# Designed miniproteins, single chains, continued (4): the designs that were tried, part 107

Each design is a single chain, and the fold is of that chain. pLDDT is the mean over its residues in the fold that is shown.

## One batch from the design tools (miniprotein)

Design m15952
Fold by ESMFold2-Fast:
Structure m15952 (fold): chain A 98 residues (1-98)
Amino acid sequence: SKEEAVREIARHLREALRLLQDALEKSTNPEDKENLQKAIEYLEKAFRAVLEGNYDEAIELLRKAKDYVEKANIDPETKARILEHIDRAIELVEKLKE
């Protein structure tokens, strides 16, 4: 159950990172690149926090990543998919800390 939850969190974070990396590669706007790079940085830190069992820190870092995704001017469908993966990861981390 707990191991399955961590695996699901990892899956959602890996998908969000993949979509963000793809968006970053395709971006031509410097401000959007900076926001996407910050989102990636915070997601990577959040994943590390999850693996270390630092769930409150992970949630805070995921929310920061979400804020940077919201600021980036990228394809609306891609943005929605990234945000859905982050929101699902937050939900699963909150369930782990109970």
Scores: mean pLDDT 89

Design m15953
Fold by ESMFold2-Fast:
Structure m15953 (fold): chain A 64 residues (1-64)
Amino acid sequence: MEEVEELLKLAEEYGFDKSVIERIKSFKTLEEIKEWLAKQMNIPVSEITLEKLKEMFEKAKNGK
C-alpha cells in the first residue's frame, strides 16, 4: 500500500494525466502497477521497480 501511495505522489508531482493517476489508484499492489506500466512502455516487468520509476522521474525533472 505505501509503495502505491509513493508512486501516486510522484505521478501527481510530474503532472501525469488524471486517467493515469486514476488507473494507478485502482491497483491494490505494486505488482499490478508494474504489469500495467511494463505493457505501456513495452519493457519487461522485472525492470519496473519503484526505485527505477523514481530514478526516471527525477531524471525527467532535472532535464529534457
Scores: mean pLDDT 67

Design m15954
Fold by ESMFold2-Fast:
Structure m15954 (fold): chain A 61 residues (1-61)
Amino acid sequence: SAALASLSPEERAVLRLVAAGFSQRTIGDALRISQATVSRRIRAAMRKLGLRSRAELAAAL
């Protein structure tokens, strides 16, 4: 969708791991970034996609 195309490569990388069921801690370790950065990227992706919850985000992936 056009909304998914608005995501940065960094946001898409985080979302792939969220879809796979990984915790923010594990995603941070895998991508060599802080949990705060993971959380920020998830929030930015949710904002761009117009989603209000992590459950809605998971359903959209």
Scores: mean pLDDT 79

Design m15955
Fold by ESMFold2-Fast:
Structure m15955 (fold): chain A 65 residues (1-65)
Amino acid sequence: MEATEYAIEGARLASEGKYEEALEYFDKAIDLDPNYSTAWELKATAYRAMGKYDEAEEDFKKAIA
């Protein structure tokens, strides 16, 4: 699978409230393409939805770097 496909599957899981599984897919997308800003943004959004605001802030900084 390509980075984009992992990010799409992660976003689908996050929309179902499966945030921990979604993070695994976003990490796979980032592993394939560490400069994939969308994957970092989606990961940050998942952390925020889980109430992990410090982790969300860190990942948002990666998205805009």
Scores: mean pLDDT 83

Design m15956
Fold by ESMFold2-Fast:
Structure m15956 (fold): chain A 60 residues (1-60)
Amino acid sequence: NVELAVKIAEELSKKYGLSEEDKEKVIELARKVAEMFPLATEKDLRKLVEEAVLGVKKKR
């Protein structure tokens, strides 16, 4: 699950063109979410990670 969350974070960070610093922040968030919610589906993880990516990108 954690590996899947990291993969999703890397894919979305690349898709949205995040900086290396912002990418690391999103990856760490994805790891924490996967650890706290081990029953989260891929769909749930993608939604949460995408919201994090868009929030970071728009604020900068």
Scores: mean pLDDT 76

Design m15957
Fold by ESMFold2-Fast:
Structure m15957 (fold): chain A 98 residues (1-98)
Amino acid sequence: MINLEEELEKLGIKDEKKRKEIIEYYKNIALSLGVEVDYDEETGEATLKGKNVEKAKELWEVIKYLIKNKKPLSLITQEDVLFLLNGGKAEEIIKKLS
Protein backbone atom coordinates (compact mmCIF):
# COMPACT_ATOMS: atom_id res chain seq x y z
CA MET A 1 0.00 0.00 0.00
CA ILE A 2 1.07 3.59 -0.75
CA ASN A 3 -0.37 6.60 1.09
CA LEU A 4 -0.76 8.91 -1.93
CA GLU A 5 -2.07 11.86 0.16
CA GLU A 6 1.00 11.72 2.45
CA GLU A 7 3.37 11.30 -0.54
CA LEU A 8 1.80 14.27 -2.39
CA GLU A 9 1.82 16.44 0.77
CA LYS A 10 5.57 15.73 1.16
CA LEU A 11 6.01 16.85 -2.49
CA GLY A 12 4.23 20.15 -1.69
CA ILE A 13 1.00 19.37 -3.58
CA LYS A 14 -1.67 20.92 -1.34
CA ASP A 15 -4.28 21.71 -4.02
CA GLU A 16 -7.09 19.10 -4.01
CA LYS A 17 -7.75 19.45 -7.76
CA LYS A 18 -4.06 18.91 -8.59
CA ARG A 19 -3.87 15.90 -6.23
CA LYS A 20 -6.95 14.37 -7.92
CA GLU A 21 -5.41 14.92 -11.38
CA ILE A 22 -2.14 13.20 -10.33
CA ILE A 23 -3.98 10.25 -8.72
CA GLU A 24 -6.22 9.78 -11.81
CA TYR A 25 -3.13 9.92 -14.06
CA TYR A 26 -1.41 7.24 -11.94
CA LYS A 27 -4.58 5.06 -11.99
CA ASN A 28 -4.84 5.32 -15.80
CA ILE A 29 -1.18 4.51 -16.54
CA ALA A 30 -1.05 1.71 -13.91
CA LEU A 31 -3.95 0.01 -15.78
CA SER A 32 -1.57 -0.19 -18.79
CA LEU A 33 0.71 -2.25 -16.47
CA GLY A 34 -2.27 -4.49 -15.57
CA VAL A 35 -2.55 -2.97 -12.09
CA GLU A 36 -5.68 -1.53 -10.45
CA VAL A 37 -5.03 1.39 -8.07
CA ASP A 38 -7.79 1.20 -5.44
CA TYR A 39 -7.65 4.65 -3.81
CA ASP A 40 -9.38 5.44 -0.49
CA GLU A 41 -10.13 9.19 -0.36
CA GLU A 42 -10.74 9.10 3.44
CA THR A 43 -7.38 7.52 4.40
CA GLY A 44 -5.32 8.62 1.35
CA GLU A 45 -4.16 4.99 0.89
CA ALA A 46 -3.81 3.28 -2.48
CA THR A 47 -4.00 -0.52 -2.63
CA LEU A 48 -2.33 -1.94 -5.75
CA LYS A 49 -4.04 -5.03 -7.21
CA GLY A 50 -2.60 -7.26 -9.94
CA LYS A 51 0.46 -9.33 -10.85
CA ASN A 52 2.61 -6.29 -11.77
CA VAL A 53 2.32 -4.43 -8.42
CA GLU A 54 6.12 -3.85 -8.23
CA LYS A 55 6.03 -2.29 -11.75
CA ALA A 56 3.26 0.08 -10.63
CA LYS A 57 5.47 1.05 -7.63
CA GLU A 58 8.30 1.81 -10.11
CA LEU A 59 5.84 4.00 -12.08
CA TRP A 60 5.01 5.94 -8.88
CA GLU A 61 8.76 6.61 -8.32
CA VAL A 62 8.96 8.18 -11.84
CA ILE A 63 5.83 10.29 -11.12
CA LYS A 64 7.34 11.47 -7.77
CA TYR A 65 10.57 12.47 -9.55
CA LEU A 66 8.66 14.54 -12.13
CA ILE A 67 6.54 16.31 -9.47
CA LYS A 68 9.57 17.04 -7.24
CA ASN A 69 11.44 18.54 -10.23
CA LYS A 70 8.34 20.45 -11.52
CA LYS A 71 8.30 18.49 -14.80
CA PRO A 72 5.06 17.51 -16.61
CA LEU A 73 3.74 13.95 -16.18
CA SER A 74 3.32 13.83 -20.00
CA LEU A 75 7.11 13.19 -20.19
CA ILE A 76 6.27 9.55 -19.36
CA THR A 77 5.95 7.90 -22.79
CA GLN A 78 4.34 4.64 -23.96
CA GLU A 79 7.92 3.32 -24.45
CA ASP A 80 8.58 4.02 -20.73
CA VAL A 81 5.44 2.05 -19.77
CA LEU A 82 6.55 -0.87 -22.00
CA PHE A 83 10.04 -0.64 -20.46
CA LEU A 84 8.50 -1.06 -16.97
CA LEU A 85 6.34 -3.97 -18.23
CA ASN A 86 9.56 -5.72 -19.38
CA GLY A 87 11.15 -5.36 -15.91
CA GLY A 88 12.83 -1.97 -16.35
CA LYS A 89 13.53 0.20 -13.30
CA ALA A 90 12.39 3.75 -12.44
CA GLU A 91 16.04 4.85 -11.99
CA GLU A 92 16.77 4.26 -15.72
CA ILE A 93 13.75 6.33 -16.82
CA ILE A 94 14.69 9.07 -14.30
CA LYS A 95 18.28 9.21 -15.66
CA LYS A 96 16.86 9.70 -19.19
CA LEU A 97 14.57 12.53 -17.95
CA SER A 98 17.38 14.29 -16.03
Scores: mean pLDDT 85

Design m15958
Fold by ESMFold2-Fast:
Structure m15958 (fold): chain A 81 residues (1-81)
Amino acid sequence: MSKETLELEVEVALAQMQLAIAKKIAEKYPEESAELLEKTIKRLEELIKRAEEAGDEETKKQAEELLKEAKELLEEVKKKL
């Protein structure tokens, strides 16, 4: 595994953690959940670009799936605001 691939995998893990936190707090703290999701979406969009530039198709696919989930959750949370 290259150092660059490892860094991209760590970024995926961090995005997964942020998404899990946002999902957990969404019911009681929808504003804070929405803010965290917006930050996570921006991070994932940047990660997709980095993975594409690096030729890391696996990380790109994972980031795209997480981005879709984060956007869907953000739309649900915004309905509660």
Scores: mean pLDDT 84

Design m15959
Fold by ESMFold2-Fast:
Structure m15959 (fold): chain A 84 residues (1-84)
Amino acid sequence: SMEIERLERLRERLREALELVREGRVEEAIELLVELGREEEGASEEEVEEAREALSRLSPEELAEMLERNLEAAERALERLKKE
């Protein structure tokens, strides 16, 4: 299923970004997230720059909280799709 594959990639990228934030590598986490938007959502260059700016305004704590919520949502969606 393309939906399952997409969510598995999203989950993996969110886990990577969260780990980078926890290590204090916030700029690398932001770049990972904007690259994800470019590849998976077909985000335009303007949308990528807007996302980078918005994410850069978050504290590391706020960014981690956002990533934890998104990761939990992705994991729940995967469980639902796999268990029909």
Scores: mean pLDDT 81

Design m15960
Fold by ESMFold2-Fast:
Structure m15960 (fold): chain A 66 residues (1-66)
Amino acid sequence: TAAEKIEEGKKKLILAANYALEGDFEKAEELAKESVELFKEAGNDDLAKGAEESVKQVIEEVKKKE
C-alpha cells in the first residue's frame, strides 16, 4: 500500500542520514534515491522533495566540517 511505501521510504531516509553523518556519501545518496522513489510511488511528492533536500543538507553540512 501507499502507507507501506511511505514507511519503507522513511526507514531508508533515516539510514541515508546516518550514512551521511558517518561520511559515506555514496551510500547516503543511494538510500536517499531509493527513499525518494518510494515516496513518489506512494504519490507523496512533498515527502519525496523533503527527503532529497534533507539528505543533501546533511551531506553539505558534513562536507563543510571536513
Scores: mean pLDDT 81

Design m15961
Fold by ESMFold2-Fast:
Structure m15961 (fold): chain A 71 residues (1-71)
Amino acid sequence: MKKEEMLKDLERTEKKVEELKPEISEEAYERAKELLEKAREAAEAGDISKAAALATAALLIVVGDLVDKEL
């Protein structure tokens, strides 16, 4: 179930990034999507640690872009 759990977590994360698309830069959105795609590939290959690291990196990019917005 570890691989299936990671794939579900990645699906939820991808949905959240799509919901945040209007609030983040195009660069942050594209980079986050790229990292999530690589995370999914790592999870499918059984490398759950790599998948988790890549998914975390994607989330940090999204959060960083939101925080770095000067208003």
Scores: mean pLDDT 79

Design m15962
Fold by ESMFold2-Fast:
Structure m15962 (fold): chain A 57 residues (1-57)
Amino acid sequence: MTFASGEEALAEAKRLIEEGRLEEAERLVLQAYLDGVVTPEQVAELGRLIRERLAAE
């Protein structure tokens, strides 16, 4: 998958997290990082959101 912008990648990852599709969100975030459209800090923040969903409340 190729994203036109980091904004698209971040929006899609957040949607996947909200839908509970955590493994797809992780793969998307990693691919976006490899494509150079997101920063390590953004990857860390999205990883934190995934962990919060896994911990459940």
Scores: mean pLDDT 75

Design m15963
Fold by ESMFold2-Fast:
Structure m15963 (fold): chain A 62 residues (1-62)
Amino acid sequence: MKEILEKLKEAIEKGDLETAKELVEELRKYSLENNKSLSDILEELGIPSSFLVELNKFLSSG
């Protein structure tokens, strides 16, 4: 899980929308399989909820 988030941060920094979307789908799949919300997963990993706002803004900028 942590590796997916690190790759997602790199994709955002590079402006790689396709990779970012793919990684978001992996996070959603993990969320469904573990009955956890995306917010819960980020909280467990110590990532602030503001990351979701930044991510959503980035994905909508394409």
Scores: mean pLDDT 75

Design m15964
Fold by ESMFold2-Fast:
Structure m15964 (fold): chain A 91 residues (1-91)
Amino acid sequence: MAEEELKKGEEYFKKGDFEKAKEHYEKALKLYEKKGDKEGIAEAYLKLGELYFKQGDFEKAIEYYKKAIELSKNEEDPIYIKARSILDYLK
């Protein structure tokens, strides 16, 4: 269920429907939170960061990327690497 919501969000994001993308990413986040799935929560935060970045809301994008980093396993975690790379690019 959480993975389905994440995929629905990605589909809307690719279509440029950022409101529907956000709705589905937030649903995925809530479902991962209920499961205590730290990896899923971090991925949902990464997707929300990418969404806000595309909308030009860099302040919120940075906030969500930092949240994804905080929940990542370590510096070798793909979510950590992706979020950190984007933050370093925005320097």
Scores: mean pLDDT 83

Design m15965
Fold by ESMFold2-Fast:
Structure m15965 (fold): chain A 86 residues (1-86)
Amino acid sequence: SEAEKLFQQGRAALEAGDYDKAIEYFTKALELDPNYADAWLNLGMAKLQAGDYDGAIEYFQKALEIKPTPAGRLMLKIAKEKKEKS
């Protein structure tokens, strides 16, 4: 699907360290499919890497509401710990 293509572009940007581009692609994927849990999770990861801990927490919680996963729970814990230390 188009949402999956945008998601893969977001992942490539995230791996390249282009967090602004990753956020843009994941946001576009979510405009097409708001229930795309993996896109919410990766949007949270991009926010975490960009230092936006509040945004990361919000998006990891959204991902977990749609699809609870061990990876999502771990990322939420990491984002909360990063916020406490900032």
Scores: mean pLDDT 89

Design m15966
Fold by ESMFold2-Fast:
Structure m15966 (fold): chain A 65 residues (1-65)
Amino acid sequence: SMEAEKAAEEAERAAARAAASGDVENMQLGTEYARKAAEAAKAGDAEKAREYAELSIQAMRNGGA
């Protein structure tokens, strides 16, 4: 769905910001969740895709990235 794709895109942007700030640990965690969000979106599981995307964004933000 469009919402799942948008959530995955937001997670990808958060990962890029974390990488730019040099926060490797939070970038790695956020990237893992972003990857799971993309996989869920491809599988048609919009709910899981959104959950993983939100976790990705929160992990990066709460880690100071």
Scores: mean pLDDT 73

Design m15967
Fold by ESMFold2-Fast:
Structure m15967 (fold): chain A 66 residues (1-66)
Amino acid sequence: EVAEKARPGDIVRVTMETADGTTHSRLRQVEDPEDARRFIEEEREWARKNGETIVGVEVRPAREVP
């Protein structure tokens, strides 16, 4: 489960495909694995309601500048 790898401040990217084959991504900075899991679940529900398909989910580390 990708959400389990989320750390505070990480960005979860959910990629969706529309009925015509166009893809787009939605991103959210999350606070923990539970926040990430909730966001992914909310995006899956939104996709179902709007006729879109989830084609990718990834967790990206927050950018760090010392």
Scores: mean pLDDT 77

Design m15968
Fold by ESMFold2-Fast:
Structure m15968 (fold): chain A 55 residues (1-55)
Amino acid sequence: KEELIEQIAENLSKVLSKEVVEEVKKALREEVEKNPNISSEELAELAREKALELL
């Protein structure tokens, strides 16, 4: 799942500041640790929601 988190972060880094991207990465890693069976779709949705919260 770490590779997926890095891919999501790379895509976000094209439009968001580094500090916002790092906060999103932290939230995604925490969610994967809590739920290691989380789907790629759910992880992407969480990233979108978290980025929206930080904007």
Scores: mean pLDDT 77

Design m15969
Fold by ESMFold2-Fast:
Structure m15969 (fold): chain A 70 residues (1-70)
Amino acid sequence: SKKLKEFLEREIELGVKEVELAVKLTVLKKEYEKDPTEEIEKEIKEAEEELEKVREEIKKLEEELEKFKK
């Protein structure tokens, strides 16, 4: 169904964003270890907040997708 396709496309989009944010955080944390600046610390905090939001959206979407598969 079109609705299931839209849910799967959203799941892929959120999954890609989660991976991108996780990679960004890993890079920023390594940069912070070498050069601990307030700018990097702020970027880490913002990326962590965005990653938490994306993970929460993924969880909600997976719960909705499971209802469709049942």
Scores: mean pLDDT 83

Design m15970
Fold by ESMFold2-Fast:
Structure m15970 (fold): chain A 64 residues (1-64)
Amino acid sequence: MFTEEEKEIIEKKVKEKGVSKELLEEIGKEIGKSPSEVAKYILEKEVEEGMKLLVEGVDKVVGK
């Protein structure tokens, strides 16, 4: 389980640099977690955000 501080680090770096294998390894070293655990968290977050955009915000995202 990730702490709030660890989650904030993951989200900040993903937004700033985008997702890559190198980023997963960098984050894992910084927070003391395996790259696989970091990757799983990012994938779960991306799926949740994608579903939210599809359900409620799609017209605002596409059409302005």
Scores: mean pLDDT 70

Design m15971
Fold by ESMFold2-Fast:
Structure m15971 (fold): chain A 63 residues (1-63)
Amino acid sequence: DKELEEKAIEMAKLKVQKLALELGADSYEIELVDENTVKGTAYKGDEVYEKYFSLDEIKELLS
């Protein structure tokens, strides 16, 4: 379902933004590493924080 997929991607993006906000990051990046995985990277000075989000897990939460 394309609609569910788009909602899951949107939720993953919000999770990355929340991570960056909570860390007080200077910048962040969002990367779709495969059809089921979103990678969020937050940069704070010399520190790099990486977190992976499963789209399948997010879809289960949205269903």
Scores: mean pLDDT 81

Design m15972
Fold by ESMFold2-Fast:
Structure m15972 (fold): chain A 99 residues (1-99)
Amino acid sequence: METDILKGIAAIAVATIRAVVFQDEKLEVKPRAPSTDEERARELLKELQKAIDSGADIKTIVDLAERLVDALSGVTDPELVEEALKAIQKAIKYINEKL
């Protein structure tokens, strides 16, 4: 229950930041190769952490965070969900510090 609320808050936060960063841009997300939501979430979590650590562009971080939030909808592993939510929080902080 609490985890579902946190997933929702993360989705809203990422969507809000996306709206600010991609004003008036309609981005088509290309479908990724089929993978389990858990495998996708683990890969996106690593990519997001690496992007933050390397000082990647805000747009790249927003895209990775949004994809991670989408993948989390199918994830039942509470440890993976917790780590992903922490990474999303770090992404939000990084974006706010760069704006």
Scores: mean pLDDT 70

Design m15973
Fold by ESMFold2-Fast:
Formats: sequence, C-alpha cells, structure tokens
Structure m15973 (fold): chain A 80 residues (1-80)
Amino acid sequence: MELLEKGEEAARLVREAYEDLLRNGELSEEAIEKLRRAEELLKELGEAARKSKDEEVKKKALEAIRRVLEVQAEGGRRLA
C-alpha cells in the first residue's frame, strides 16, 4: 500500500470510529478495533518517515500522518 493510501485508510478508520461513538454514545468493540488498526498504520507511516533516506518518501509519510491528525482533532472537537 502506498504511503498516502495508508494515511487515507487510517483517517477513514478514525472517522468511522468517531461516527460510531457519536451514534451509539460509547465505543463499540468494532470502533476500538478500527482505532487499533489506525494506530498500526500510523506506526508504519512514522517508521517510513524516520527510516527513509528519500526526502519524497519522508514528505509523503508526514503528509499522511498530518491528514490522520486532522481527522483526530476534528473528532475530538465534536466530542467536546
């Protein structure tokens, strides 16, 4: 999976988990599993950003991470 695809997948999983929380008032097991998967994808993106010697790969990994953090921040604001 390309780095941007990993970021979009993680963002989708975080968004779906927050939507489930808002709809049901609690985190379901499915929502928790989605958040765990998103965390794994973020770890892979972080490793790519840290270990890569290619500036383009680093930029793509950081952009993907930024996208996920934006979705997390939006979800957190809606829960507040």
Scores: mean pLDDT 76

Design m15974
Fold by ESMFold2-Fast:
Structure m15974 (fold): chain A 59 residues (1-59)
Amino acid sequence: SKAKEVEELRQEALEWASRHPHVDIEELERVFEENKDLPLSKIVAILSGLVLRQVGDEL
């Protein structure tokens, strides 16, 4: 259940990142690998922070 939800979230995030060339896909993959054991809500918060950082640093 959780492992499946994390994998689905990873796939959605990678698909999203592939449509946004300013997002670092390698960093996103690293975040998933390093944080896959965290609760899903924590993983979502970390990914949201990563997106905001990319926007803030480039805009």
Scores: mean pLDDT 69

Design m15975
Fold by ESMFold2-Fast:
Structure m15975 (fold): chain A 75 residues (1-75)
Amino acid sequence: GRGAALASAAGLREAAEAAAKGGGERGQDMIYEGAVKALASSGDEANRLGSEGARRGIEEGNERGKQAILDLSRS
């Protein structure tokens, strides 16, 4: 249920913070781990919610990374 989606969101947030501090690869790994744990913890609705959360988090992280690279290339 909703608990799994909240756990997934917390994992995505922690991954984003880790990416900002230590690198995008670590952040992406944490996003995937959080999503997998959420998906494994309950039934169909949790699976659906976890997948949507993971997808949006990955897209958000990718956009931040892309912007950082673009800013460096323009320098």
Scores: mean pLDDT 56

Design m15976
Fold by ESMFold2-Fast:
Structure m15976 (fold): chain A 94 residues (1-94)
Amino acid sequence: SEAEELVRRAREAADRLVEAGLRGDVEAAKEAGKELVEAARRLSTLELTPEQVAELVGEVLRLVGVSLEREARGDEEMAKLLREVAKEVARALS
């Protein structure tokens, strides 16, 4: 289904975003964040299963966790970027 494909794309984008965040690659994080937000906005127009919603919520929480880790290490730019992406994804799914 379109929902299954978009959830997979969201997961793949979230994985790339987390990896870029952990290595401090701001440009890679911006690209992955953009892809994740786009997938979430498309998903917001579809009927999702509770399992799909739970998976996307889990990805938002993971981004918040990485943002807090980056902030603790003094990487305010990356922390802010990850927080903004997490907020946009959460807003799209609300």
Scores: mean pLDDT 87

Design m15977
Fold by ESMFold2-Fast:
Structure m15977 (fold): chain A 56 residues (1-56)
Amino acid sequence: MLSQEELDELVQALDTNSAEEVMKKLEEVAKKHGLSVDEVWAQVQERYSERLLEEI
């Protein structure tokens, strides 16, 4: 399971890094936790959406 800190780091990477760099980070986290990249990406998108709603 991803920690809140790992999710927040990946969300930060979406704003700061290229899509290629973000994908590499997603793959590393997915391998670390025995998840698919799609599962990690779904969690990151949910977190990013929460952050955007807070800023509105």
Scores: mean pLDDT 75

Design m15979
Fold by ESMFold2-Fast:
Structure m15979 (fold): chain A 64 residues (1-64)
Amino acid sequence: SKLEELIEKLERERERLEKELEELKKKGEEGDEEAELKALLLEIAISGTETVIERIREKIEKLK
């Protein structure tokens, strides 16, 4: 279904964001203030993506 495809795309996006977050955290530890702020924004984006995935999972369960 389109909802299942959307979850798969969001899970792949979440994995990419998690890898980017790890690299930004390393740069922030080295004193890059811009990387620290970008890491904070990515943490918010990852949390938002997780919330959307859970909402789609709930909708799929309701349609069974």
Scores: mean pLDDT 83

Design m15980
Fold by ESMFold2-Fast:
Structure m15980 (fold): chain A 71 residues (1-71)
Amino acid sequence: MIDELIAKYDKVTADSLRTLIDELRRHGVPDSVLRDILSKPALEAHQEMSRRWAELNPGVVAAGRAAAAEL
């Protein structure tokens, strides 16, 4: 399950990833894609999700980059 993949990260990273996952799900990104991203190392997974979130929220690209940098 996606929650099991997130549980491997520290609390701060896990909470950040949950927020990004919820936002991506709201925009119709399928769980299969989210599971594929979460199979990657923590930094790469967070960076990819932040990138996708930034593409869906172009006005807040700077916030997406800041979130990725805090991993």
Scores: mean pLDDT 67

Design m15981
Fold by ESMFold2-Fast:
Structure m15981 (fold): chain A 59 residues (1-59)
Amino acid sequence: GLSEEEARRVGEAAARAAESLGYPATEESKQAAADEARRLGSNATGADTLQAAMRAAGG
């Protein structure tokens, strides 16, 4: 599992990647990506966390 700090950093990176694709980097999108990273643990991919950030930004 990821620590809270590691998950937060993953969330920030995913939100930034989503922003480069035209989706706003919000606290909601950062949190959604961080939650997805914690849920999947060490098997979380950049695609998984990016999708979570994009969904949160769009919904």
Scores: mean pLDDT 81

Design m15982
Fold by ESMFold2-Fast:
Structure m15982 (fold): chain A 61 residues (1-61)
Amino acid sequence: KEELLRAIANALYSMRRAGVSEETIERFLEEFAKEHGLSEEDINRIRELVAQLEAEDEARR
């Protein structure tokens, strides 16, 4: 479960780095979540994980 959420968060992080808008990323996440049976709670967790991954990547480089 967490592996899937982490993988999705990483993909979203990559999209942000590529200049994709936040709204487009959120729409992609919603569509992806429906296809993979993720709940709204999982979507919120993914959004938080993206922010945390950004901070972790900066710290670790």
Scores: mean pLDDT 75

Design m15983
Fold by ESMFold2-Fast:
Parts: sequence; C-alpha cells; structure tokens
Structure m15983 (fold): chain A 66 residues (1-66)
Amino acid sequence: SDAENKALAERGIARLEKIPESVLPPEVRELLAQAKEALAAGDYATAKAAVERALSLLGESIVVGD
C-alpha cells in the first residue's frame, strides 16, 4: 500500500542520512536523491524501490529491519 511504501521509504532515507554523504558510494547517493525526489512527488513505490536498492548495495535490507 502507499502508506506502507511511504513509511518504508521514510525509514530507509532516515537510515541512509545517518551515514555521511562523503563516504557513500556515488550509486547510493544517486539512489538516495531519487528516493527523496520520489517521496516529495508522492511516488511512494518508486521511493521505496530506490531505498531498497541503496540499502542492498550497502549489504543491508529493509525487509529484515536492517
């Protein structure tokens, strides 16, 4: 649902923002920017997908609470 996608996107963005941007890989920084843009546009599914890809690149997962 949009509410679940929004909540997961917000949680993932908050988690990624705890990492200094200077130490994030460029691909992760791009995905974080895309997630924020999609979230602001109300595209919660795209925001969630971008967050999931970013966390996966860091060896983390939203689904298992990581």
Scores: mean pLDDT 79

Design m15984
Fold by ESMFold2-Fast:
Structure m15984 (fold): chain A 83 residues (1-83)
Amino acid sequence: VEEKVKKVLELIERYGKLLEEIKEKFKEPASSVEEMKKLAEKKGDKELVEKLEEAEKIYKEIKKLLEDPEVEKKLIELDEKIA
């Protein structure tokens, strides 16, 4: 379970960095990644679309790993102990 927890933490870090980069580049108000992707596609911003697609892929991978209750429990415990 430690290996899965480490993978989730790595994916969360990558996801966070990618979202920060998207926010810096994306100037228009949008409430979701899906909405941002539609706006980026309309603008023809291929780089932004690719970043949004990567973020969605990472998010799905994180979600799949968090479906394991032992992984979720370990992450909650880690967060509480760091705080």
Scores: mean pLDDT 72

Design m15985
Fold by ESMFold2-Fast:
Structure m15985 (fold): chain A 79 residues (1-79)
Amino acid sequence: GGAAALTDEEIERAEKLAENLYKQGDYKTAGAIYELVGDYYEARGDRERAAEHYQKAADFYEKSGNLEEAERFRKRAEA
């Protein structure tokens, strides 16, 4: 849906915002942003970049204590 309508500049800004949120301890929101970026690359057929971002989302969800979400995105990154 909405992820496919984002520009490359908006994706770059989203990644920087997620890194800043991670540094502030907001791991859950940072993970959700990386999930959105992964969805953007998946919608465009860029499986490698989608996998990279889903792996980062998994790492952030794990740090937030969302272990089931972390496992889901690790498996999605490997697909």
Scores: mean pLDDT 82

Design m15987
Fold by ESMFold2-Fast:
Structure m15987 (fold): chain A 92 residues (1-92)
Amino acid sequence: GTDAKKGAAYAQQGAEKGGSTATATADGNTVTITVSGASVSQQFAAMAGGVAGWVRGAEAHVKASGSTVTVTITGKTPKIAELGAKELGRSL
């Protein structure tokens, strides 16, 4: 099974619980989450996590345009990508 896919689902649920809409996809060890209608706090949480990192062995790239935020998390393994996406989801 693809652990990254579980992380993607969790991150999408976290964003939606935060009051936005989101789509998330997983490909290998990469999770991409697009949050639409992101609150200011969700935007800052995503940007802060992109700078500080979510999990050791994960890299994050964050792109913000208006109220839309796209976060790409690439782990050294699918399991690290899952953990990074789950930490992002908890922050949203």
Scores: mean pLDDT 77

Design m15988
Fold by ESMFold2-Fast:
Structure m15988 (fold): chain A 59 residues (1-59)
Amino acid sequence: DKLEEAERGVAEAVARAQSGLMSAEEAVRATKEALEYGGDAFSEEEARRALEGVRRAAA
């Protein structure tokens, strides 16, 4: 399921950013790739929230 895989990708990027295992730039890139893989299953609002969550976690 592409949506489930994309959601796992976003969650993994957030977790790695929070743990310091991934830079903010890498986490944002990984999140964008996961959202692109999920395609139209994500709304603009969901995509925006995911990116903001990753940026906040990496800060």
Scores: mean pLDDT 75

Design m15989
Fold by ESMFold2-Fast:
Structure m15989 (fold): chain A 71 residues (1-71)
Amino acid sequence: MEEIRESIKAAVEYAKKNFPKEAAELIEKAGELYLKALDAKEAGNLEEAERLHREAGELLRKAYEIIEQAK
């Protein structure tokens, strides 16, 4: 569990250094939602975890669109 949280944090830091600011901000928001989803899953709130995970996925999709356009 800690390993997954650390990987999410590392991915956010990578994005902030390597991607456009607007994309990095969306990835940071997605990371926050993924961490909240893990907290919800650990608490047994599977429905909330699924909702947060889906929201994070939508933010990542938008971030990738920005990265692709910035080429």
Scores: mean pLDDT 82

